# Designs tried in a protein design run: designed miniproteins, single chains. Part 77

Each design is a single chain, and the fold is of that chain. pLDDT is the mean over its residues in the fold that is shown.

## One batch from the design tools (miniprotein)

Design m2853
Fold by ESMFold2-Fast:
Structure m2853 (fold): chain A 78 residues (1-78)
Amino acid sequence: LEEELEALRPELEELERRVAEGRRLYAEGRYEEAAAVFEEVAERLRELAERSSGEVARALEELARRAREAAEIAREKA
């Protein structure tokens, strides 16, 4: 698990920065752009989950679901 998470670290760090950007756009009222960023994050997390197994895959699927929810909320505000 820990070893598997270490292998994903660079991609997860990039996704964390993208989530921060999405939150910034949302705070600025740029909802359509925020939704696009959250959708991108959700898609990448889904792809990582497909390449993973067990507990790591489930955790990534849950994160992807939350990112998708954030995108939907942003779209409702747009």
Scores: mean pLDDT 81

Design m2854
Fold by ESMFold2-Fast:
Structure m2854 (fold): chain A 59 residues (1-59)
Amino acid sequence: GNAVAAHLASLPPEERAPVFRAALLTAKAWGNEDAVAALEAAARELGDPAVLAALRELA
């Protein structure tokens, strides 16, 4: 399983999208393509509509 998806799932629903957004923006700012790919995979595995919306906005 994806450890990032598991971590996001452990957060209150209202915190998942803000945490995901911050992590994805940080990974993109650092040019960390592996982290970006892992976060995109985590968003799809989790299937949270708010997290998927954040992914679409930031992709």
Scores: mean pLDDT 82

Design m2855
Fold by ESMFold2-Fast:
Structure m2855 (fold): chain A 83 residues (1-83)
Amino acid sequence: VPSKEELREAAEEMIRNAEEEIEKAREALKEGNKEEAIKYALKAQFLALVARSEAELAGDEELVRRAEELFREAKEIADEAEA
């Protein structure tokens, strides 16, 4: 079973990956590429959910909140791209 330290590190990595995918989604949206924006936004949502789960297991409330914020942000981008 991973240690709480390993879970925290994993959550931080997933948060960084989610942030990168959100940036790609925003760039695609600015370029008018709605399909790519949705693709990156969905990937960011998945990564944020993984980060949230790892952060919960690590007992890190700050990382849980950050992951939830990223999930909502990614959903908003996907909704904007689908509009």
Scores: mean pLDDT 88

Design m2856
Fold by ESMFold2-Fast:
Structure m2856 (fold): chain A 84 residues (1-84)
Amino acid sequence: MTPEEKELLDSASVLQRALARMTPEQRAEVRKLLNEIFTSSDPEKKRQLAEKLLELLRQHVGLTPEEIEAIRRYLDFVINGKPL
């Protein structure tokens, strides 16, 4: 496993832990945004949805700066679709 692959997996785990701290209803809202990010072909729309997703996480769970940065890195990877 490359350091970049490990960072991606670690970032994804931070998002999963944040989702585990939410109610089922809050998780459903985040899931809808994630699905829209994954299915959208518009990079600008993906970026706007990612920022909205981060804001929902901030509203529903207290995130540390490290957790916010990790989740942002994961979303940036998803949006850019770049190989690590």
Scores: mean pLDDT 75

Design m2857
Fold by ESMFold2-Fast:
Structure m2857 (fold): chain A 58 residues (1-58)
Amino acid sequence: SGEEYAKRAENAAKAAEALGRPEGAKKAQDYFKKAVEAGDDTEKAKEYAELAGRAAGG
């Protein structure tokens, strides 16, 4: 569901914060907000979750 993808994006942001990557965390947080805004658009939420993961990872 879109909610599950939003949670994945949030977790990516938190992981980046824990690893001391503030710019990656900020970008992942921005994608988390977009995933939440996508709501029931599961494909769009998934896309933002993937972008959050990439931003968090470097």
Scores: mean pLDDT 82

Design m2858
Fold by ESMFold2-Fast:
Structure m2858 (fold): chain A 92 residues (1-92)
Amino acid sequence: MSPEEREVAERIRAILEELARTGDVEAAIERIEALLRELGVPEDDIEETRDAVRALLARAQAETDPARRAGLLEGAFLVAFDAAVKGLRRRR
């Protein structure tokens, strides 16, 4: 993993850790959108990523099994991280 990819991974994990404390899905989505926009991800890809992440986070909020909840949160991380990495690679 490059230093830039690691920094992005740490930023996404921080957003998801704040979500775990606050329960504020929309605040987490806004922070992920801002990160993707900062990285130059196209708006269509941001919208697709937003919708996918929102669906996973909504499922995680409704999930009572801690292991399944953790899997949904990791899924949301991977979707956001993949979009961010594609943005970084397009920048050079």
Scores: mean pLDDT 84

Design m2859
Fold by ESMFold2-Fast:
Structure m2859 (fold): chain A 55 residues (1-55)
Amino acid sequence: VEELVEKAKEAARAGDFETAEKYALQAWQKLMAEGREEEALALLREIGKVIKEVK
């Protein structure tokens, strides 16, 4: 999961928002499957914040 989160952030910083979204979604799905709902929501907020900062 951590690897997917890091790849999502890296892609977002590089301006590759499509790749960032794909990795973020994969990480979200794994976190939700593990019952880590709060971490899943935090991940989406953090990626969204990075995307806004890069724009």
Scores: mean pLDDT 76

Design m2860
Fold by ESMFold2-Fast:
Structure m2860 (fold): chain A 108 residues (1-108)
Amino acid sequence: DVDAYLEAARLLRNGDPAGADRLLALLGLTPEQVARAAAGELSEEEIAALRERALAANKELEQQLIQEDINLVKNNEKLSDAQYQAILKRLTAAGITDAAKKVQEMLK
């Protein structure tokens, strides 16, 4: 999934190599599999299976990231309101309402 590789590259640029590694590991994708997909060598069934894994991995990664942020807040109390708002905006844009609600509860 090209979008998953772009997201991984974005996480690396933002100083989160662990997040990028988790996303790629959850997808179970190699650079060779992505190249074969881009070349049209995969069947529609294989492409559909990769899309389902990418969607599941994105949701799981976002839930893991928010859990890490919640733990950081509970342990250190060092996050600013701006940092909480940035996390909330990201989760809301992704449609992860349960995790967004947890961040809202931390703002109280």
Scores: mean pLDDT 59

Design m2861
Fold by ESMFold2-Fast:
Order: sequence, then C-alpha cells, then structure tokens
Structure m2861 (fold): chain A 109 residues (1-109)
Amino acid sequence: SLSEAQRLQANANSTLTSMLSAAREGLARDPDDALRTALRLMDQATDLGVSTARLDADLGLQAQRNLVRTGRDIADAFRDAGDDDGARRIEEHTRSSSLRIDSAAALTE
C-alpha cells in the first residue's frame, strides 16, 4: 500500500491531469470558464503538493515539477487558442504555486 505522502502526490498528479483535460476541452466552448476551471484545479493541485511536501520533501518537489510542466502545457494551449492573457495568468499562477510547494519542502526535514 502507498504511504500518505504517496497518496497525496498521486491525487496532485490526478488533479493536474484533469486540469489539462478540462482546459483543452473548455477552450473551444468558453475560454473564460476554461481559465477559471484551470486556475481552480491548479490551486487544488498546489494544496495537495504543499501537503505532500510537508510529509515528504522529495515527493513534494516531484509534484512541483509535474505542476510546472502541466502549467506550461496549459499556458501553451491557451496561447495556441489565441488567449495570450489567459496564458499569462496561467504562467503567473504556476510560478506562485511552484514557490508555495518549494517553501513547504524547504521547511520539511
């Protein structure tokens, strides 16, 4: 069975996968709703990543790396759809989220 940290990391990764899928599906219908959904799911993935880092710094940093990669892919999807402002907001949120997980990992022994 998985440790608590491994379960939290798996949940963070699942949330990031859902975020990418929701962004791609939503962009064709309603870019503003797709952006709100992507940012909300990114916040959920960030909270899970922070919780992971508090239990296991290495697993938290792995979740952070996956969040940064997924955030970049989502920003690229918004930019490809012609929403440069949405892409910028995703990039800013990704940076903020990355710093939150990094800070949590740094405080973990």
Scores: mean pLDDT 85

Design m2862
Fold by ESMFold2-Fast:
Structure m2862 (fold): chain A 80 residues (1-80)
Amino acid sequence: MEEKAREVFNRELLRASKEIQDLVDKGASLEDLEKKAREHAENLRQSLLDAGVPEDEAERIAERAYEVLLTLAKSFLEEK
């Protein structure tokens, strides 16, 4: 269970990070990036639930992913 959840988390986070970086390179606003990060966090939560992760744990992991993605988005914006 835990191992599957970690694999799902890492895979989705990697995909989301690439999409966010691409959007920053294309001139996306922080608002657009926040929306994209939230979309990925919700998709991750759904994937975790499908993998059998309890709702409370899936929600916690998804929120953590959102925070990580938002931090990365802000970092990428500062580097441009």
Scores: mean pLDDT 80

Design m2863
Fold by ESMFold2-Fast:
Structure m2863 (fold): chain A 67 residues (1-67)
Amino acid sequence: MKIIVVYTPKAKEEAEKLVEMIKKKYPDAEIELIEAPNAKEALELARKLRQEYDAKVYVAYDPEELE
């Protein structure tokens, strides 16, 4: 199973913690980390990835990046 984590630079530490939690829950999962420059681009990329691939996609960003 493939799991993708899209994150922003402000949420890099949050993304790393999320990856460790995912590894505990799904030890056989292939995890891919993708950095997006801001929350809007991260959310748009995640939406596209969910449509293109049968993969679980998580997004990590600071809520302040969205106002």
Scores: mean pLDDT 79

Design m2864
Fold by ESMFold2-Fast:
Parts: C-alpha cells; structure tokens; sequence
Structure m2864 (fold): chain A 103 residues (1-103)
C-alpha cells in the first residue's frame, strides 16, 4: 500500500470520527513517505481531536517546514493553539491559512 493510500484511509477514518484509527493510518503514510506534508497536517488534526495539543503543534509545524504554502497545515496549527488558549497566536495562523487558500 502506498503512502497516498494510507493517507486516504486516514481521511476516511477521520470523517467517520475514528480518530485513533486515523492516527494509525497517517503514521503508516509518514513511515512510507517522511516528507508527506499532507499526512503530517492530517495527523496534527487527529491529535487535536484526541486532546494531544502539544503533539498536534509539533506535527503541524513539521508539515509547514515540509511545505510552507500548505494552508491546511497552518489551519491545523491554529486549531491546536486555540485549544491551548493561545488565541492570538491561533488567529495569526488562521489568517496565514486564509491568505494561502482564500476559500
């Protein structure tokens, strides 16, 4: 199974609310392709749903480092920061996400 196929399975699990299953699938995608920015951003979203906010920040930052123009990585970072009460920082990253992908 390819990294892309694992990432798609992760998205389907996330859509169903199976966050622990989605976590496993995104980890498989990253294991096969350590430079897969989308999989890191998706894993950060899952970690935020699981309440693992500091880990979510770390993975979202990794996604940004791999692809600085990937809007969803900034959105994932913003959501994790918001959950930690770091509202001003979250707003800066939400603004950056909107600038990169304005609807």
Amino acid sequence: MSAEEWNELGKEAYKKGDYTVAYGYYQQAIDLDPNYAEAYANLAKVLTKLGRYEEAIKYAEKAIKLDPNYAEAYEALGKALEKLGRKEEAEKYFKKAKELNPE
Scores: mean pLDDT 88

Design m2865
Fold by ESMFold2-Fast:
Structure m2865 (fold): chain A 90 residues (1-90)
Amino acid sequence: GSSLREKLEQLKKEGKEAVKNKDAEKALKTAEELIDLGEEARKRGDLELAKEAYQEALRFAMEALKYATKEQIPRAIGLALRAIGGLLDL
């Protein structure tokens, strides 16, 4: 419900700050938390919140690729694919 929306807005702010600072680790962590939030929203039947969470997760995973280390690239790709999978399954 409302608590999931509040968490989504907080994670969007954290992800935007990570992108501004070119912090790949923080952007990837935020993408993971957004995927978890999307999965929880989907289980509760909140498909609109799940869609927004997966879209934002994909955005932050893709942004992280621009400044990721070699070791972070597989994680960023994996998170982007999980977000796409979540969107296709809605």
Scores: mean pLDDT 89

Design m2866
Fold by ESMFold2-Fast:
Structure m2866 (fold): chain A 96 residues (1-96)
Amino acid sequence: FLKQALRNLPPEYQKLVEELLSKETIEEVRKAADEYFKKLNDENVKRISSIKDEKDRETTLKEIADALRDIGNALTAYIVALKLKEEGKTIEEVLA
């Protein structure tokens, strides 16, 4: 599972896994992830709420799809980071 999940993550989210793994404790990993999700949600809401014309419905749907993809990638990165932290493994060890 971990190897497949890591391989499927975009490079930016592999970096997120590395950042979360740099935390000393599992509780700090959770806090860092919570802050990341808050920021991501705020940025996505700001972009979507800036679309004012009903003729831009296609643009709105695309922004929502992009937001959902980003949330999915971030959640995968968080789960992977937690499991790696619990198992005391690095990204390189799992991908070998």
Scores: mean pLDDT 74

Design m2867
Fold by ESMFold2-Fast:
Structure m2867 (fold): chain A 88 residues (1-88)
Amino acid sequence: LAPLSPELAAAAQKYLNELVKRVFKLVDEAESKITDKEERILLINRGIGLVLRAVGDALEATSVEQIKEIADRAFKEIEELVKEYLKR
């Protein structure tokens, strides 16, 4: 793994921290609406996987704009995942 420049590292830290906070609120609200324990655990595990993928992608990013796109994409994927589970 090639290290990120200080600018890219700062951007990754900022946008990934924002992503994690937004995801935490979204999943917390969804958990209150999902009564099945197994469904809640599966949603949480899949959500964590998507966040970890975004972290990996951000570490390979070459621009601040790419890091923003990675975070936005991950959040949209998690929103769709939550919608899927709320409709089950």
Scores: mean pLDDT 81

Design m2868
Fold by ESMFold2-Fast:
Structure m2868 (fold): chain A 75 residues (1-75)
Amino acid sequence: SEVEEMRANLAEGERVRDLIPADLWEAARLTTEGVEAFAEGDYERAAELFERALELQPGDEFAEEQLEKAREAAE
């Protein structure tokens, strides 16, 4: 069940929530997925993921640099 999976994810999130801010964790995940998409040649998807990461963590120099590269490669 999707609800059971969500409950398991919430329990795991509560366990580590005091160690990693939620926005920082989500931004890191989006950046990682963006790097994977870029490596697979899906530059449009990579750009989207890096943009979302920057919404959560503005000023992330790595994400900004990767976004610029992804946008250039998509053209």
Scores: mean pLDDT 73

Design m2869
Fold by ESMFold2-Fast:
Structure m2869 (fold): chain A 67 residues (1-67)
Amino acid sequence: SLDEEIDELAEKLGVPKETVRRRIEALQRYLGLTPEEAIRLLKMRIEKKPLDEIQAFLDEVAARREA
């Protein structure tokens, strides 16, 4: 569930669960991500994925929004 993924992110980031929820809401508002896409982006950053892979994900999200 989304709540379980938020709990996992809060533990990995060392922040309160409410802080993770607010970051997800900000990503939805500013980048037009779904909650699932925002969680994926945060996970990619925690995993230190290359910027190229992060950019490819963001480009894919943008293309889906235009479709």
Scores: mean pLDDT 80

Design m2871
Fold by ESMFold2-Fast:
Structure m2871 (fold): chain A 64 residues (1-64)
Amino acid sequence: SAERERAVELARRRAEEWAKKLKEEYPDAEATVEQVGEDTFRATVKVGDKVFEVVVRGSDFLLL
């Protein structure tokens, strides 16, 4: 459905934007965004010895 498509797009964009912001703050950072479910994306940013991860689900956005 269009609602599902929108959820997937929003989740992907949120994950990508999060990773991009961290990569802008830390130019040496390695950033990866991976789809791990129908509407679920995992963004990973590695900065030196630290790893930051966020999992974004389309259902966590405004699908109401």
Scores: mean pLDDT 78

Design m2872
Fold by ESMFold2-Fast:
Structure m2872 (fold): chain A 100 residues (1-100)
Amino acid sequence: TARELAERAIELAKEALALAKDPVAIAAAEAALRAAEQVLKYLEKLSEEVARRAAEDALAGAENALEAAKTGDITRAVAGALLGIGASVLVSLATGEPAQ
């Protein structure tokens, strides 16, 4: 479910933040965390399809951020940041609420 995906994204993003030393990896983890928290906050206002898509993107962002934190892979860090930002933008556009 979208809730389970968002909760997993929060877990992985927090793990990434604990390990990350590179500013881009930190930014990616923070973006994924914010996106997942937005999905949970607005879950009742989002359509099931939009909630699931945003949660899947937040999770993918968190997974990329965690791998970047472990390996120093800048490409993964950038991908994670873009996925997290995109998920937050999707939630904002769907709800009319400002992006975090």
Scores: mean pLDDT 84

Design m2873
Fold by ESMFold2-Fast:
Order: C-alpha cells, then sequence, then structure tokens
Structure m2873 (fold): chain A 69 residues (1-69)
C-alpha cells in the first residue's frame, strides 16, 4: 500500500514539473513548485481518497501556473 502511494506521488511530481515547463516556467522554479505540490499531495492522501487528492493537486498546478503568468 505504501509503495503504491509513493508511485502516485512520484508520478504527480513528474506531471507537475512537465506541465510547468510546458507553460514556460523555468526549470528551477518548476522543480521547486513540483516538489511543494508533491509534498502537499502526500499529506492529502492521509485524509482524502486518491481521486480527491489528485483533483486537488491538479488544481494547485493550475493555480501556480496562473500566478507565474
Amino acid sequence: MQELADLAIERLKNRAYKRMLEAGVDEETAKKIADEIAEEFRKRLETMSLPEAVKYAEEKIDEKIKELK
């Protein structure tokens, strides 16, 4: 069970990083924000279902992209 959560977190972190790069965010900022979102996602998985946590993280990625534009 823990291993599946770790894989989901790593996948989300990679997705956040790629989406930030596609939006024109620089690599260092994209890495920092992806790490922050991944850590928040890990915490949310303790209190939310996986689909709910994924939705929350995707919304946070969108918010961060908007803030940087």
Scores: mean pLDDT 79

Design m2874
Fold by ESMFold2-Fast:
Structure m2874 (fold): chain A 70 residues (1-70)
Amino acid sequence: SAEELTEAARKALEAAKEALETGDGAVAGSAYHEAQELLRQAEKAGDEEAIEYAREAIEVAKKALEKSGI
């Protein structure tokens, strides 16, 4: 459901933020992968809120990966 996609995207964003704080490249990579898949699903569903959270999660995860040296 749209609510499930939004919740999943929000959790991916929180994981990406945690990875950025801790420098955990493995968590950052997992969050990046999940956020990309969630964005694909949200775009197909037309869930604008889930799309927004997923896009933010991707950007935060990218920063976390750069910080971890990956």
Scores: mean pLDDT 84

Design m2875
Fold by ESMFold2-Fast:
Structure m2875 (fold): chain A 61 residues (1-61)
Amino acid sequence: SAEEALEEAAKLLGISVEQARALVELLDSFSEEQLKQLLMKYAGLSEEEAEKVLELLKKAK
């Protein structure tokens, strides 16, 4: 479900579910590649982890 996807994304990022919801809104403003780069640089995620988070954020949208 969308809520489960948000919770998993929040867990992977180490943030709150409400903060993960704010990231879903960024999908309207940034490309998938741009968000992947931001997640790797600022959240310290590997490319594989960033791709997983993007998939979860898309499911939550």
Scores: mean pLDDT 81

Design m2876
Fold by ESMFold2-Fast:
Structure m2876 (fold): chain A 89 residues (1-89)
Amino acid sequence: SPEDLSPNELRVLRALAEHPFGTAVSQAEIVRRTGLSRSTVSRALRNLEEKGLVERQADGSYRIADPKLYLEVSVELGMERIIEGVEKV
């Protein structure tokens, strides 16, 4: 559950959920969007990857792996475009 995550892990996960499901987001964009330091974002992404919540791409970008998790996070954010990714899986 998102509630089991640290505040920084939640902030990073929410930044990923601002994109349509399946979108790979660069670490630089996550840093820009969250206002967290590069080291903090890198640590949070590693922890989320270890928990199986995000997938690292070959280019070093990250995406949310599970459409159910994406929907849960996106609903809490009130994102108008959450449906675009979920309807395709």
Scores: mean pLDDT 79

Design m2878
Fold by ESMFold2-Fast:
Formats: C-alpha cells, sequence, structure tokens
Structure m2878 (fold): chain A 56 residues (1-56)
C-alpha cells in the first residue's frame, strides 16, 4: 500500500472515529484517538505518526 493510500485510509478512519465519538457524546484523548484511527485504518500507530509528520 502506497503512502497516499495509507493517508487516505487514516483520514477516513479519523472521520469515522470523530463521528462515533460525537454519537457516544464523548471525545477520546489525543493519544487514544490516534491509536483508534490507526487500528481502524489497519496501520500501526508508528506508521500513522510517520505519515502525519511527512504529510501533515
Amino acid sequence: MSDEEKLKKLLEAQREVVREALLAGRAPSGAEARRMVAEKAGISTEEAIRLGRKYG
């Protein structure tokens, strides 16, 4: 999977995590949200951090 594909999966997962948090009436912490987004995207937390630093 290319970096661009991983980034798209992370952005989609982030939107879903935010939506679920809003529906649950509770926002996760920054660290918890990062882990949840990475897991939902099927990418390691370390890889998600690397992509965020490179493209964000």
Scores: mean pLDDT 75

Design m2879
Fold by ESMFold2-Fast:
Structure m2879 (fold): chain A 71 residues (1-71)
Amino acid sequence: SMMEEAEEALKKESETMSPRMAELSRGLAEAIRRIGESVGLSEEVQAQGVKDSAGTGKAIEEASRKFKEEE
């Protein structure tokens, strides 16, 4: 299913993140699912949100690394 693909993508991306960022990305994905279910969003929209949560976590780590390079 689209949600299974999204969860696999999140799991794979979380393996490249710090443990804290992996935890936050999973928390964001869970929040997206809960909100989506409560407002009646389609599985396709919910799955996209879960995939986006993985991308967001990675982008935050890249931004954090850039910040460390600038003092």
Scores: mean pLDDT 74

Design m2880
Fold by ESMFold2-Fast:
Structure m2880 (fold): chain A 94 residues (1-94)
Amino acid sequence: LKVTQSPKSVTVAEGSTVTLTDTAEGEHKVKYYLWYKEKADGSKELIGKVPASNPTLTLTNLKVEDSGTYYSKAIAEDGSSATSEGTKLTVIPA
């Protein structure tokens, strides 16, 4: 299983909306995607779970504090998983 997350990096102004999208390749179908934000201590906070039919995370009304690395984990029907390389989000003051 291989998962590709887009965009790789994005810079937006405060108040913006950003949509992150996954594509997965492998022999087994994806059941669902888990979306994570990396915290300052390097730990990973689960921020969303979406079905394979809608492999997107939409972040709305962004604030400077929402800047950071967002990544996803695809869980396949056989129980295998793959983690994306992530998206580096930068939110600048408006």
Scores: mean pLDDT 82

Design m2881
Fold by ESMFold2-Fast:
Structure m2881 (fold): chain A 71 residues (1-71)
Amino acid sequence: MVELSEEEKKLLEELERLFKRNPTIEELEEVIKRLEELLPTLDEERQKGAEALIAGLRGRIEELERRRAAA
């Protein structure tokens, strides 16, 4: 398995806690910013994983925005 840095491990733990509750759009945006900051320091395999996670988080933000706009 690919070894994660201490910063990456902490971020993953924060994400696990966040997904245990309904996160706000602001919380999701902060996580995306942190992932984007780490992205250029990662190898190709971890970059793909981080990009997939960012895409998933952005999709969740869009879903929350649509629900608010539709209500």
Scores: mean pLDDT 73

Design m2882
Fold by ESMFold2-Fast:
Structure m2882 (fold): chain A 80 residues (1-80)
Amino acid sequence: SMEEMLEKIREVLSKYFSEEDVEEIIEKLREILEEHRDDPVLATREIARYIKDFGDEKGVPTADTDAVIQEVVDILREAF
């Protein structure tokens, strides 16, 4: 389910982001998944872009944003 997938993503994000930032990211990811419900490839691409941009704006090191993006993409790929 979407909620089970988002729970796994929340665990990954919590390694790299604050609790407040994790909740903001999860809310946006839910929106992206809902908007692109019939296009999982596009949803995954938009999610990866969002996390990268969010991490860059928050000053998170590129290595950390790249690591979280890979883990999140793997979760999405297994769910779809």
Scores: mean pLDDT 85

Design m2883
Fold by ESMFold2-Fast:
Structure m2883 (fold): chain A 65 residues (1-65)
Amino acid sequence: GTEEQRKELLKTIGEILRIIGELLDLELKLEKGEISEEEYERKKKELEEELERKKKEMEEIEKKL
């Protein structure tokens, strides 16, 4: 593996962690009543779709290392 491939992997991991953080924040906001259940469901679906794409990207990068 190259240093460039490793940096790309770390960047993708960082993006995955950001999405997970946003999902946790949404759950916390829902619990506190700061967000409606309908808004939570919409944003959760968007974030889960983004997470799935980033996980696939990470797997492709790992195969090249």
Scores: mean pLDDT 82

Design m2884
Fold by ESMFold2-Fast:
Order: structure tokens, then C-alpha cells, then sequence
Structure m2884 (fold): chain A 72 residues (1-72)
């Protein structure tokens, strides 16, 4: 699952202090999760897939915020 991989890679990069990679992967995860949520709102994906995407979206947004703050 690409979305899960992107979130895991962002989290791993953040833990290693690679904030640029954490930001890059978190942004990619956000874009992918937002697409899945949009498709879910149109009825094109099942509710479980949409719920999972929303959880990854929230996690990716938190990683992005923390990584950007760490770079400032």
C-alpha cells in the first residue's frame, strides 16, 4: 500500500532527523490520502478505505507540521 509506505517513510525520516525527507513524504501522503477521500465522497471507494485514508491523512499532517517546525 503506497499510502501506508509514504506515511511510514515520513515517520522514519522524522525520527532520524531527516526533516526534508519527512516533509517530502508527508506531503506525498497527504496528496494521496486527499485523493482517496475525494473518491470516497463520490462513492467510488468503500467506507473502510475512506476511513483508513482519513487516519493516514491526519497522521501525515501531524508529521508535516512537526517537521516544518523542527526546520524553523
Amino acid sequence: DELERLVEEAKEAFQKGDYDKAIENARKAIERAELVVELGEKGLVDPQTMERARRYLEEARKILEEAEKAKA
Scores: mean pLDDT 86

Design m2885
Fold by ESMFold2-Fast:
Structure m2885 (fold): chain A 61 residues (1-61)
Amino acid sequence: SLVERAEEALARAVEAARAGDGEAAFKYGTLSVLLAQEAGDDARAAEYAARVRAALKEGGL
């Protein structure tokens, strides 16, 4: 489902951010938000964007 794909993309984004891979974190982070929006879950999309931003800050990106 779109939700499952969004969750997988978010997990990859957070993992990439922790590894210091800003390019991958941005790519998968953007994908997670877009997939959540396509699923019609704007609240989930906002939550994912916030989680990616937090992970990037923790990683010094």
Scores: mean pLDDT 84

Design m2886
Fold by ESMFold2-Fast:
Structure m2886 (fold): chain A 79 residues (1-79)
Amino acid sequence: STEEVVDEMERLVEEAERRVREAIRRGDAEEALKVLEEAGKRLTELMKQIDFSDEEARKRAEEIGRRMEEIGKRVAELL
């Protein structure tokens, strides 16, 4: 279901945020970039399964996108 897909996406973003934070703490730009790439690919696949006519799902997906953009900015600061 769309709700299950969005829940999975939120868990993936939370895990990506944690892993990127840990990689940044270690100064490991390669690991941070790898985490961002893996999360981005999986989120792109999950996004294809969302019913965007569902306003709540759309809002949650937009927030997930904003969080991923913030992760990307933090990784870019290491480069």
Scores: mean pLDDT 84

Design m2887
Fold by ESMFold2-Fast:
Structure m2887 (fold): chain A 91 residues (1-91)
Amino acid sequence: SMAAEVDRFQGLVGDVLTTVRRHGSPEQQRRAMEIASETNERLAALIDAGASDEEIRKVMLEGLEKLQELMEEMGFEEMVEKVRRLKEEIE
């Protein structure tokens, strides 16, 4: 279900934010929070508006791509793999 996909996405975002808070620079922490905040605001607006599953997935995929780039920059290969796997399941 879309609710289950959103829940999995939120869980992964939480894991990324935890990783960045523990190991990231202040700049990387700011970038992660901005990506998470922007994506969550867009998702909440789409869900409240009754948007299509395709529109919701598009926003999640855009957020995951940005988070994957940050995880790659930081060298967290395990987190990159987790993001990549979720992207494949949503696509």
Scores: mean pLDDT 87

Design m2888
Fold by ESMFold2-Fast:
Structure m2888 (fold): chain A 69 residues (1-69)
Amino acid sequence: MDEAIERAIKLLDEAAKAYQQGDFKKAEELVKEAADLLEREAGLPVDVEESLEAVKKAAEQGKPVVDPG
């Protein structure tokens, strides 16, 4: 269960990187893959649209976890 969540988080991190690089299609595909993984393996319903918006905001702000501020 937790392993699937960790893998989904990695996919979302890759989606943010793809979005920052201008590969919006890849970012969307990675978000969908993460959502599918969470739904199938963890039984968590995930809103792909909401997740994609979060990825876009993280990319636009510059990954907030990377910088101390």
Scores: mean pLDDT 71

